# Designs tried in a protein design run: designed miniproteins, single chains, continued (3). Part 83

Each design is a single chain, and the fold is of that chain. pLDDT is the mean over its residues in the fold that is shown.

## One batch from the design tools (miniprotein)

Design m11054
Fold by ESMFold2-Fast:
Structure m11054 (fold): chain A 74 residues (1-74)
Amino acid sequence: MEEVEKKIRELVPKLFDPDPQVRLEAAREIAEIAEKYGSDVVLPLAGPALAKATDDSDPEVRIAANRALKAIGE
């Protein structure tokens, strides 16, 4: 659990990286973590950042962010 929280904290700032590929990989990894561990660990750490990522300029980033939000019940 602690290592998962650390991973999410490392991924959240990458959602705002100037490189769209970095943002996409971060959103995808958070979505996979959300699907495995649910809302309890992901929502407080990444929920607001994922909500902002649904407005991303890259459609793949938006899709990955929406997938993560769906997994955490948002």
Scores: mean pLDDT 81

Design m11055
Fold by ESMFold2-Fast:
Structure m11055 (fold): chain A 79 residues (1-79)
Amino acid sequence: SGLEEAIKLLEEALEAVRAGDYETALKLIEEAKKKAPELSRVLDGAAAQVRAAAEAGNRTEAEYAVEQALKSAKDALEK
């Protein structure tokens, strides 16, 4: 399903953020949004938070933003 593909892309985005590769993380979030359009609002919010955290040099906040998006995607898959 699109949600399962989005979850995999968001897990890869989390690893990218952990590596400090915010550009790759943002591309993966955008790909996840294409796979699960029903998560567009959540994923747009996560992308905005990752951009803000990257500008602030706050990797922990970027990780948290992606983890929250991943939780939302997993919750959507269970419903």
Scores: mean pLDDT 87

Design m11056
Fold by ESMFold2-Fast:
Structure m11056 (fold): chain A 62 residues (1-62)
Amino acid sequence: SMEEAEKEEKKGDEAFKKGKYQEAVKHYMKAHRLYAEELGETHPKVQAIGEKLAEALKKAEE
């Protein structure tokens, strides 16, 4: 659901803020899947969460 996607994105944001990049990736991956299922892959919200996921993945490898 959209509510679950938003909740997972918020958990990812909180983890990212705390420097828990691997945990942020887990939450952003779930949010991305849920947004894509509800809105379709081309939706701006799916693109935005994809950007957050990419940044978290880059930080997790640093």
Scores: mean pLDDT 85

Design m11057
Fold by ESMFold2-Fast:
Parts: sequence; structure tokens; C-alpha cells
Structure m11057 (fold): chain A 65 residues (1-65)
Amino acid sequence: MEEEREKKREKLLKESKEKYPEEVEKVQELLIKTLEEELEEMRKKGAPKEKIEALEKELERVKKI
């Protein structure tokens, strides 16, 4: 798993948010909505807790940007 690469991507997104806050905010909102919808679908499907937790972590990470 490329955890260091994901951290670098997060840093670049943070820098972009400082320069272009409106654009980044729009993209972030769209990503959050998409992930929330996927989470709801996974819960309705009765997906394993591990998959739901992974998706929740992803959503939390995106919100942190």
C-alpha cells in the first residue's frame, strides 16, 4: 500500500485549497456526496463491516482536506 503517496496527494490538495478554495471546495463536496451515497448503498447491501469501515475512513480523509 502506498500510504506515503496518498499523504503527498493530500498535501497537494491542501495547497490547492489555499490557492483555489472555491474550486477545491466544490470538488470536495462532490466527492463527499458520492462517498456518502456509496456508503448508504453498501449498508443496504449488507456489506461486511470491514468494507463499511474502510469507506468511512476514506470519507473522513476527504473531509479533512
Scores: mean pLDDT 73

Design m11058
Fold by ESMFold2-Fast:
Structure m11058 (fold): chain A 95 residues (1-95)
Amino acid sequence: MKIRTRVYVAYLDGAEVGELLEPEEIAPNVVRAAMAIGKDEDGRTLGLVVEVETDDPSRLDEAKERAVQLAREGAEKGKDATSLEEFVRIAEELE
């Protein structure tokens, strides 16, 4: 069995900073979790998005837990970040 992880920064319009978006299966065996980590200069909410893919459907709960764990870890690392470039670096380090 193999788990693949993707981490990236996206706008989470309507989310509040510190909000964890509910983990969901976005494609067969791919779970997405996101946490709002900051706002840009226009007041748009920036989030850290984590996608975890598993080749075993029986392990979707483990994929959800991993996605949430990485989203929270990225939010903790990003709480002192002030630029989009810094958030992107944090996402790359978590992937």
Scores: mean pLDDT 77

Design m11059
Fold by ESMFold2-Fast:
Structure m11059 (fold): chain A 97 residues (1-97)
Amino acid sequence: MEELEKLLEEAKELIRRAKELVREAFRLIEEGKLEEAEELLREAEELLEEAEELLKKAKELFPNLTEEERKKLLELEIELGIALIELGVAKLLLKKS
């Protein structure tokens, strides 16, 4: 279970960093700094892809989770989903610009 906590902690940090990059990219798009925004969105996408793989690995290695562990994993999956939607919206705004 120490391995599970490590995977979830790493995924949480990647999602947090990606969300910060997407937020900054939205600000840059509003300011017309499209090339800088595109670079931040690429970095955010890579971080979210890594987080998705870590959560997938956690599910494969630990199929018999406790209720508390399942809740923590589900919360991270929801945060990942929200971050991916925000990334998609930012990419659409960048393309429109």
Scores: mean pLDDT 85

Design m11060
Fold by ESMFold2-Fast:
Structure m11060 (fold): chain A 63 residues (1-63)
Amino acid sequence: MEKQLEDEILTALVRMAYAIEKTNTPEDKEGAIKTLEKYKEKAISQGAEEAAKEAEKLIEEIR
């Protein structure tokens, strides 16, 4: 149950990272960062620590 939820969140985060690399404009990066922060918040709330770490890492790399 919880493991599957973590996988779903990670998949979404990976997809966001890919979209950012495809479009490297400043405006798009800021929008993607906000979205990643929301996913990080959800991951923490759900106890998916690994997904939360991945989101944080992607946010830092994008900035």
Scores: mean pLDDT 70

Design m11061
Fold by ESMFold2-Fast:
Structure m11061 (fold): chain A 64 residues (1-64)
Amino acid sequence: MAESTLNALLGSDAFSRSQAKMMQGILYAEQGKVEEARRVLEELREQGADPSMLRAVEEAIEDA
């Protein structure tokens, strides 16, 4: 429980940064810049971003 609370607090800043990265990846995909979008997706995976963020970028790439 204590560890869970600490992880939530520490994860807040990382989540905000990952969300900005996710939006960048989606924008690249929408612009047809699939290579750039894939690179952003890979960076998010390496950073341990939320699965829903990864899925959003993947779907944007699939629709490009």
Scores: mean pLDDT 73

Design m11062
Fold by ESMFold2-Fast:
Structure m11062 (fold): chain A 84 residues (1-84)
Amino acid sequence: MSLIEYAEKVLEEAEKMAREAKNLDEVVQATFAIIAATITLKTARKRDLSPEEQAEMKAFLDRVLARAKEPLPESDAKLIRLPA
């Protein structure tokens, strides 16, 4: 998969996370992932990136997305609990 295709998938995932966000921390994390994916897309479209640069940017997006998906601390989840 190209860096552009990968960044577009990360952007879609981050936008979904923003829509499903239940608190401000999740919104902020999802927004950061959206920004990271958007910058990566713009960079990939403007420049011919080396395979090493493409791999590094993919790894960076993976880290950003994984961080955004981290479960909230149990205490924070209790403060804004919606009935299931």
Scores: mean pLDDT 72

Design m11063
Fold by ESMFold2-Fast:
Structure m11063 (fold): chain A 61 residues (1-61)
Amino acid sequence: SKKKLEELIKKGEEYEKKGDYGSAAKYYFEAGTIAYNELKDYKLADELFEKAAELSIKAGG
């Protein structure tokens, strides 16, 4: 749902601000899967997956 997507993005932002890039990446990735599979918003999904990948690299992954 769109509400779940918004909640996951907020959690990603929260963990990113704390410097917990690994947890932030997981939330952005989950948000991206909702955008892709449920909303069919492929542009938003791509942006969220890219953000998750960048944060995962920053976390040492």
Scores: mean pLDDT 86

Design m11064
Fold by ESMFold2-Fast:
Structure m11064 (fold): chain A 75 residues (1-75)
Amino acid sequence: EVEELKEAAIEAIKNYEKTGSSEDVARAIGYILRLVGLYEEALLNGDEETAQRYKEAIDEVLKAMREADENRKKK
């Protein structure tokens, strides 16, 4: 599920980078919120390994979003 959500978020971000569509941004945000919720649940449950994996996925997705946004601004 971590990997599937990360891949879905990155795919939405790559579509946004190509299209500039607000719908693609909304999809990416939805996946990010899901990842954050799962990260918080893992932390509350004391599952440090699962929390770390969600944190890494969130960081990677946010980095991809920042890069896509910058690439569109630098046209």
Scores: mean pLDDT 81

Design m11065
Fold by ESMFold2-Fast:
Structure m11065 (fold): chain A 83 residues (1-83)
Amino acid sequence: MSKEELEAEAEASLYVMKAAVYKLAAERALARGDHEEAARHYREAAEAYEEAARILEEAGLDPEEVEELRRLAEEYRRLAEEA
């Protein structure tokens, strides 16, 4: 693995972790009945997953992971609309 590839994987991993934090925040907001806050956090999670996918795709890394991250981004956008 090159330095450029390693940096891309590290950056993508940070966005995946960011998405997980937003997902947790959204679930906590739903538990409090705050549907607007939950929708905002789900949207932020979707954006983070999409950015992770973009980073990996531009680096030519893990096409199956890129597809899964984009699927998750679409799923969390749907959850934001339903919240």
Scores: mean pLDDT 87

Design m11067
Fold by ESMFold2-Fast:
Structure m11067 (fold): chain A 46 residues (1-46)
Amino acid sequence: SLAERVESLTPEQARELMEKINELRSKLRTGADPEAVEEISRLERE
């Protein structure tokens, strides 16, 4: 899962990635930015 991947990173890298994911999650809740869905999918595939 994405969370497991995040935990394998350095603390600094994990923090930056989590911050980005959290921002994308916020956009998904409002349903205003469809592009946020695609970006999250890319992070999952990475």
Scores: mean pLDDT 69

Design m11068
Fold by ESMFold2-Fast:
Structure m11068 (fold): chain A 92 residues (1-92)
Amino acid sequence: SEALRLNAEGGAYELAGTVYKLLKDYEKAKEYYEKAVEYYEKAAKLDPSLLPDLAAAYENLAEVYEKLGKKEEAEEYRKKAKELREEYEKAK
């Protein structure tokens, strides 16, 4: 499945982002989480059952934006994650 391949690639970038976050390298964490989001967005477009993975990636990206002092961007990603989770539960 193309969707599962893209989702797995997103997961690999998400793990890299988490490693850099633990090292407190928030700029690199941001770069890897942004790549994870790109792959998860493509995967979720092909398979909406993968929307929860995208929502979790948005939450990770929001945390890193907050650590970088970008409060507005952090809040926007948290809002996107919440909206995706609510849509997923209603579509079930």
Scores: mean pLDDT 89

Design m11069
Fold by ESMFold2-Fast:
Structure m11069 (fold): chain A 85 residues (1-85)
Amino acid sequence: KVQEEAGKLIVKGEELKKKGEKILKEEPEKREEAIKLYEEAAKLYREAARLVKEASDSPVAKKLVELAEENAKKAEENVKKAKEE
């Protein structure tokens, strides 16, 4: 069930990331809001990776950890790009 919890965190992170992307495109004056959404998405992805990593060493679990960590890195890069513009 830990994988189900991690999956929910990943889905939530993706929703927040998409919301941040939409805000930057349609409401650039709300950049601060988009940055916060990306930061929260990164935290959710990192927590998902931590939960899976601590619960299992299976090949499937390792792939989920990799997916969550890559998504966290992308969200963190989105934060950096938004702050620089």
Scores: mean pLDDT 81

Design m11070
Fold by ESMFold2-Fast:
Structure m11070 (fold): chain A 85 residues (1-85)
Amino acid sequence: SKREEDLKYLKELTEEALKKAKEYLKEGKEEKAIEVIKETLKELLEKRVEKVREEGLLSEKEIEELKKKGLEKIDALAEETVKAL
């Protein structure tokens, strides 16, 4: 199903990003580790927004607010994720 394919893609994307971030941290490149996690979180947010649009339960205004709130949290989440690695 599309849901199973999307879930597999998101899992693979997350695992690859965490692996790259750990490799950058091993090299002392903390800023690059944070950048990799930020880009991955942005892609995960975009996939979530696409899914919410397909479900048709939210208005465009509600979807825009969801995206805005997600983007506002990405910087802090990326820094916290890298710090936890």
Scores: mean pLDDT 80

Design m11071
Fold by ESMFold2-Fast:
Structure m11071 (fold): chain A 66 residues (1-66)
Amino acid sequence: MKLSEEEREEIREETIELLKKLGVPEELIERTKEAIEKQDLKLAVEIGIELAKLFGLDTSNFNPKV
């Protein structure tokens, strides 16, 4: 399957919006942008593992004040 630049941009925006909504740190969001832009599946997997650790081990950063 060949993704056009427009489709790649849409996926990027959609992914970034979801990560921001979940309160993911800016550093991981930047790395996610790089992975999508370069279509680097290895980097994407690495980021996924870091996100899983954040959600599984420490969710305090995602808890709203009220």
Scores: mean pLDDT 67

Design m11072
Fold by ESMFold2-Fast:
Structure m11072 (fold): chain A 63 residues (1-63)
Amino acid sequence: GPKVTITATEDVPAAGPDSLALRKGEVVEGVIVEEVNETTIRLRITATGEERLVPKVLVEITE
């Protein structure tokens, strides 16, 4: 998938063990490994190598 920068536009709560929690303005780099559905992506985080779910509505995605 594409290499992306994820910027939290709002606080992103931890919705479960596989979800990424972010504070507003926090930035994470990674690779989109799948688009799970219309509102959620699975991101492999560059810093950790972990795969986490990210809600598209609370973040800005930049390639």
Scores: mean pLDDT 83

Design m11073
Fold by ESMFold2-Fast:
Structure m11073 (fold): chain A 57 residues (1-57)
Amino acid sequence: SEEEERKLQEVADTAAESAKQNGPVAGIEAAARKAREHGLTPVQAAKAVNLGLEKAS
């Protein structure tokens, strides 16, 4: 759904921004917190983290 895609993008953006500033581990940690806040499944959270780290590269 559009809402799910928006939540995934927010988590990915959080991962990317944190990773750019503080490295990939910080990106993963920030994204994990954001994914939990949005109630994402572990699979959705992993997808969003990977997208964010790709954007930070």
Scores: mean pLDDT 81

Design m11074
Fold by ESMFold2-Fast:
Structure m11074 (fold): chain A 80 residues (1-80)
Amino acid sequence: SVEEEALKAVDEIMKIEDPEQARAEVRTLLDKLAAELSDGEFLAVARRIMEHVLNNETDEEKRQIILTVVDEAVRARLAA
């Protein structure tokens, strides 16, 4: 499913050591998902990504970067 593929992509992003590279890759993933998914599907996948990152990312700085990008994408979608 798109959700399973998105979570696999997030797992790869969480392996990135450079916080700026991780930010760019998360942004790219969310932009792709936003283009392909309906509002309801996008919000459901974004929620799963946030939950997955909260449960699996141990680096606090990287966790905050990823969660911030996801939150920004969700807010942008809700404002449209």
Scores: mean pLDDT 86

Design m11075
Fold by ESMFold2-Fast:
Structure m11075 (fold): chain A 62 residues (1-62)
Amino acid sequence: MSEREKAVREAAGELLVVAARINYELGDYEAAVADLEAARELGVELDEETEEILAEGREKIA
């Protein structure tokens, strides 16, 4: 994979994590969960806090 493709994936993943945190604060748990799952699919390694947001978001929409 090219360096440019890697940089774009990393930037997109970081933006998705930021969007997920904003959606979580707004109470849009479905969007927050979707954004974090998309970030993980792009290769973002979620930290402990972001994994908690994902788990709590899933609980809220279940």
Scores: mean pLDDT 80

Design m11076
Fold by ESMFold2-Fast:
Structure m11076 (fold): chain A 91 residues (1-91)
Amino acid sequence: MILYKPPEELKAFLKEAGVTKDYYTLAEIESAVLDYLYKHGLITTDENGNTYVDLSGTLLGKIVGKDRVTIDELLAAIVEYLEKHGEKIEV
């Protein structure tokens, strides 16, 4: 099983999302992100009926470097961020 130690910026987000651990599975991080989006009403629909996430003014927006993404784009960006900046261990 692969565990990630999140970088300080992502760790700060996870603390705001109500989760405090040293190591996470990818599924735990994805679950925390989705719960946060739902709880704060960040999922919306544009004029063309496309669903997107508004990250403007959020820590997630700062981590991803974008104010508007799809859910799939957000989760992919978090995976990329963890692979580049997180510590990875196999157990």
Scores: mean pLDDT 81

Design m11077
Fold by ESMFold2-Fast:
Structure m11077 (fold): chain A 57 residues (1-57)
Amino acid sequence: MTIPEEVLEAEIELSFALMELSIAKLAGDEEEAKEAEKRVKEAEERLKKIKEKVEKE
């Protein structure tokens, strides 16, 4: 069973956002951490929508 490229790309974007959040937290930059957290939530939502589309097609 092959994972669609769209799902894989969205998972990579989520991983990148999580890395940015971790870096901001380690640096003690609370404002950057909040911005990165929003990006993580957006990436999670995007991944969910893509998975739903793949199931319908």
Scores: mean pLDDT 78

Design m11078
Fold by ESMFold2-Fast:
Structure m11078 (fold): chain A 74 residues (1-74)
Amino acid sequence: KVEELIKKGEEAYKQGNYEEALDLYLEALRLALEAGDEESAKKALGNILKIVKDKPELAEKAEKRLQEILAELE
C-alpha cells in the first residue's frame, strides 16, 4: 500500500538513510499517481522535495526518477 511505503520512507529518513527514503517516496508517488490518489501523491512529493532541499546531492537522481514516473503515465 502507498501509505506503507510513505511510513517506511519516514522511518528511513529518521535513521539518516536519505537515499533509501527518497527511493521509497518515489515508489509511493508512482503508485499513488497510478491509482489517482492525489492526497498520497502530494504527501510523497512533499517528502521528496524536503530530502532534495536537505541533500542537494540527491537532486539529480530525484529529477531523473520523477521524469521517468511522469513518462510512464503518458
Scores: mean pLDDT 83

Design m11079
Fold by ESMFold2-Fast:
Structure m11079 (fold): chain A 83 residues (1-83)
Amino acid sequence: DKKLKELKEKIKKIEEEIKKLELEKEALESLLAMVDWLIKKFGESEEMRELRKKLEEKIKEVEKRIEEKKKELEKLKEEIKKL
């Protein structure tokens, strides 16, 4: 069944993409936690404030990409169920 094989390969690719995005999000959240700790310990500078804002924006972008990929994954899983 060529169609089933193609769908399984697409699912695997999207799952790998989601995993990479989740690792990127985890790294960004770790950086944000470090910046928050530095602000608490040493006080807030303009540079730290801008960095915090950029990290929050990047996290939000990665979360949106994860949600989009998860929706694609659900559609492919539904397509397999119809086979």
Scores: mean pLDDT 86

Design m11080
Fold by ESMFold2-Fast:
Structure m11080 (fold): chain A 75 residues (1-75)
Amino acid sequence: MEAEKLIEEAKKLEEEEKYEEAAELYYKAALEYGKAGKYHEALLLLIEGHELLKKAGKEEEGKKKAEEVAKKIEE
């Protein structure tokens, strides 16, 4: 599944402390899970992406991006 590959790549970026890039991949994976109806998995990935952006000093940007992904899941 595409979302699983995105999560694998995000974990590698997180290990390299590339938190913004890792968060972007977690948000993409969340959108894929949400579109597949896997809302619990999507929510966990949105939380993880937001936490990574918070570590990067971009907490408000992370919140906004998570809200944007959640809206796209409902489309």
Scores: mean pLDDT 81

Design m11081
Fold by ESMFold2-Fast:
Structure m11081 (fold): chain A 95 residues (1-95)
Amino acid sequence: VEELIKEAERAEKEGKYEEAARLYLEAGLILANEGDLEKAKELFEKAVELAEEDDEVRAKALRGLAAIYEVQGDEEKAAEYQEKANEILEKLKKK
């Protein structure tokens, strides 16, 4: 996963924000599956920041954040991020 994070950082420095967001999302999913929730959260936050507003990558990163907050017992933030993700996914279905 370190190589994936390095690729994401390089893409970000080169202004390839959509590619960087996708790579940060992928790295975040791997770390979340491994139980490194703090790093996964940071990577999902970067993916949300760099992704386009109504993009599938943004929606998936928001779902990742919701899952982490749910595991940490922050039900209010988990619900907030899940709602934001669902809103994007509904817009994508209508297109």
Scores: mean pLDDT 79

Design m11082
Fold by ESMFold2-Fast:
Structure m11082 (fold): chain A 62 residues (1-62)
Amino acid sequence: MDEKLIEYYRKVMEAAAKMSRNVDQFELLLKQILEVAKLTENDKVVKEIEKKAKELLEKFKS
């Protein structure tokens, strides 16, 4: 279950990257996605999503 939930959030974050026109907008969307993820109260899922968000943000800046 956790892997499927992490994959779902990864796809949501990738969609946010495609919709974002600049770094500030993407960072704001990532913060909103992380806030929603925290509502699961699953530390493993939240940590993996935070890691993926950081990776995607660095890739977006490149």
Scores: mean pLDDT 81

Design m11083
Fold by ESMFold2-Fast:
Structure m11083 (fold): chain A 70 residues (1-70)
Amino acid sequence: KEEEAKKLLKEGEELFKQEKYEEAIELYEKAIETAPDSEVAKEALKNLALAYQKLGDYEKAAEVLEKLKK
């Protein structure tokens, strides 16, 4: 579970570097779904918030950051 989530996180990070933010978001969401409440999920949530900020979706970015408080 966590190993698969880590792979998804890395693939999302690679897409983020290519400025493919929408595709990166999909992979970050899958990583969170695959291993919820894990350290990988926390990292994916941080990257997800940043990707939404890059797309100008500050509302979704704020919602994602609130999930990190629990």
Scores: mean pLDDT 80

Design m11084
Fold by ESMFold2-Fast:
Structure m11084 (fold): chain A 68 residues (1-68)
Amino acid sequence: SQAVADIALALGNVDLKRGDYEGAVKSYELAIKVDPKNKDAWRNLAIAYEKLGDTEKAEEYRKKAEEV
């Protein structure tokens, strides 16, 4: 449901702010699985992968954010 996607996005944002980049990735991936049109979830997933040093995934998900 949209509520599940919104909660997952919020949890991802908390994890990202706390420096838990792996936790942020898991939460944002859940948000996208529920609502694949959530541009903010794709954008923040790219940021989380960038923080993890995974530049290829960061670029892939940034492009996804622009397409949705």
Scores: mean pLDDT 86

Design m11085
Fold by ESMFold2-Fast:
Structure m11085 (fold): chain A 68 residues (1-68)
Amino acid sequence: MFEELKEQLRSAVKRVLALLPDASREEKLARAYAVMDGLIANAERQGYKISEEEKEELRKIVEEVVAE
C-alpha cells in the first residue's frame, strides 16, 4: 500500500539522517535518495506497481525530511 510506503520512507530517512548529524545537505540528500531507491526496488520486487507520480511524491518526502 502506497501510504505504508510513504511512512516507511519517512521513518527510514529520519533514522539514516540521525546517523549523519554533521553531514552536508548534499550528503544527507544522497543517503536519503538511496533509502528511497531501496524501498521502491523492494516494493516492486513484492509486486507493487509504483507510478512516476508516486515516485515524485516519495522524492518530495525525502526533500521535506532532509529540510527539517
Scores: mean pLDDT 80

Design m11086
Fold by ESMFold2-Fast:
Structure m11086 (fold): chain A 138 residues (1-138)
Amino acid sequence: GGETANKANVAALQGDTEKAIKLAEEVINQGVYLEGARTTLLTVLQLDPNNARAWGLLGEIYYRLGRYEESIEYLEKALKLDPNNPNAARYLRLLGNSYYKLGRYDEALAYYEKSLSLDPTDALAQENLEKVRAEMEL
């Protein structure tokens, strides 16, 4: 909770970007103190602007806040910096989710297909792909 968010921010201010990112990810996964996690990640990005993981986590924060256009921008930047990162399939699914929330079904479909090409076992991506196809009457 708040203790983890405070530890993340202290790590970022001390230049320990890996520890800051790990602790920020824990805060994001709990769905609380998202503003604290955002501040930590922005501090990380001042030190390391090419940190794909920090951009990806910002994209996840903005998705949770319902700020889908900003989520798209940050997730696309993360994938451009590191297209083969361990979270690439997850980021592609979140891109699909964000485009779906914006009513942009063609882009949502394309991103779910890309997500499944990297991780064919992702049940959430498969369910969301079928949901998009239903909305498009496919």
Scores: mean pLDDT 87

Design m11087
Fold by ESMFold2-Fast:
Parts: C-alpha cells; sequence; structure tokens
Structure m11087 (fold): chain A 61 residues (1-61)
C-alpha cells in the first residue's frame, strides 16, 4: 500500500501550509519520513498521512 504524507506548518499569517510532502510504502514509514522532514524545519509542525485519499494518521512534532 502507498501512503502519502504532508508536513503542515503555520505561516506568519496563521495559515496551514504544506512545507514538505512525500510517499511511502506504509503508514508507519510515511509518519517516520514526515517526522524527519518536520525536524529539519526546526519549527512546530503536524505530520498527516493519507491512504486512498483519507487521513489515516496524524502526529504533532
Amino acid sequence: MKAEYYVLVRDENGRLVAAASGEAESVEEALKKGEEDARKLGIPATVVVFENGREVARKEV
């Protein structure tokens, strides 16, 4: 199964924007990749994972 992840941050106007995104072979791998991308940003971020167009996991970083 392919999972898609998005790393969401709030911009200076408080809007949620995707700062990073990618694909993985599993939800667990997608969360791990999203956390790694979020940590590189050095700011509070939310990792959201989608499978078949539905949100299946979310993690605050």
Scores: mean pLDDT 80

Design m11088
Fold by ESMFold2-Fast:
Structure m11088 (fold): chain A 110 residues (1-110)
Amino acid sequence: DVEEALREIADTAVETLRSQGLPDLADWLQDRVDAALAAGVMTAEVLIQILESTVNILIQQGLTDVAKALLQAVIEKADELIEKSEDEETIEALQKIRDGAQAMLDEING
């Protein structure tokens, strides 16, 4: 299920922010995810936009190492869920998440 897989990616991002001592940003990310789910608009592209906004906030605050940790956690969870999934639509959505997170990570490192 695409929605379930995207929820697991979002939960991983939220948990990473909490573990890094950023509960306010974790709550903000969760609220945006919950709003997209409630509106029935949660797609890989929407989640990538939410993650990109989160990463941009972290970078602007000088928390570049946290941004990298967040993106690495998202990539790892996407790879895990791709390996476990047999649904082509879910794999495609997760591949988009992985590629989007990798592109953001490459920009930070370049």
Scores: mean pLDDT 90

Design m11089
Fold by ESMFold2-Fast:
Structure m11089 (fold): chain A 59 residues (1-59)
Amino acid sequence: MELYRATKDVFSDTPGFLSFKKGDILEKLGEDSLGNLLARNLKTGEIGWVGPSLLEKIE
């Protein structure tokens, strides 16, 4: 399982993009050809796309 930690609060009103709070743990589910991650927020259960620059890899 590949895990990332959110480095800041993000509120997205764009469909399919993940919102999260600083310190939230996100599980990588996939990746697109542009390097965006498809991730699940382990606290909320929400699934969405997120930019890798917003995350810190922990596992």
Scores: mean pLDDT 80

Design m11090
Fold by ESMFold2-Fast:
Structure m11090 (fold): chain A 87 residues (1-87)
Amino acid sequence: MSEEEFEREVNAALADMITAVVEKIDSVDENTVRLIKKAAELAKESGDKGALERVLEVAQRFLDSLPEDHPLRKEVEELIKELEKAL
């Protein structure tokens, strides 16, 4: 395994771990959005479409849970668009 291959695998695994933690969170706050964004960045860097799809699914669930006037809604919507573009 090359260092580049190792980094890609580590990034995919870290994205999955963060996504699994976020799935257990009942409410969306600023920290939750930061975790989703970090998982998205790691998934993009990994090039793993499965990791991207899992982060996208969690982001969509949280967007659905947010009221239309919630201040974090725009950030989650922008993240979803970025994830869809990366797929």
Scores: mean pLDDT 77

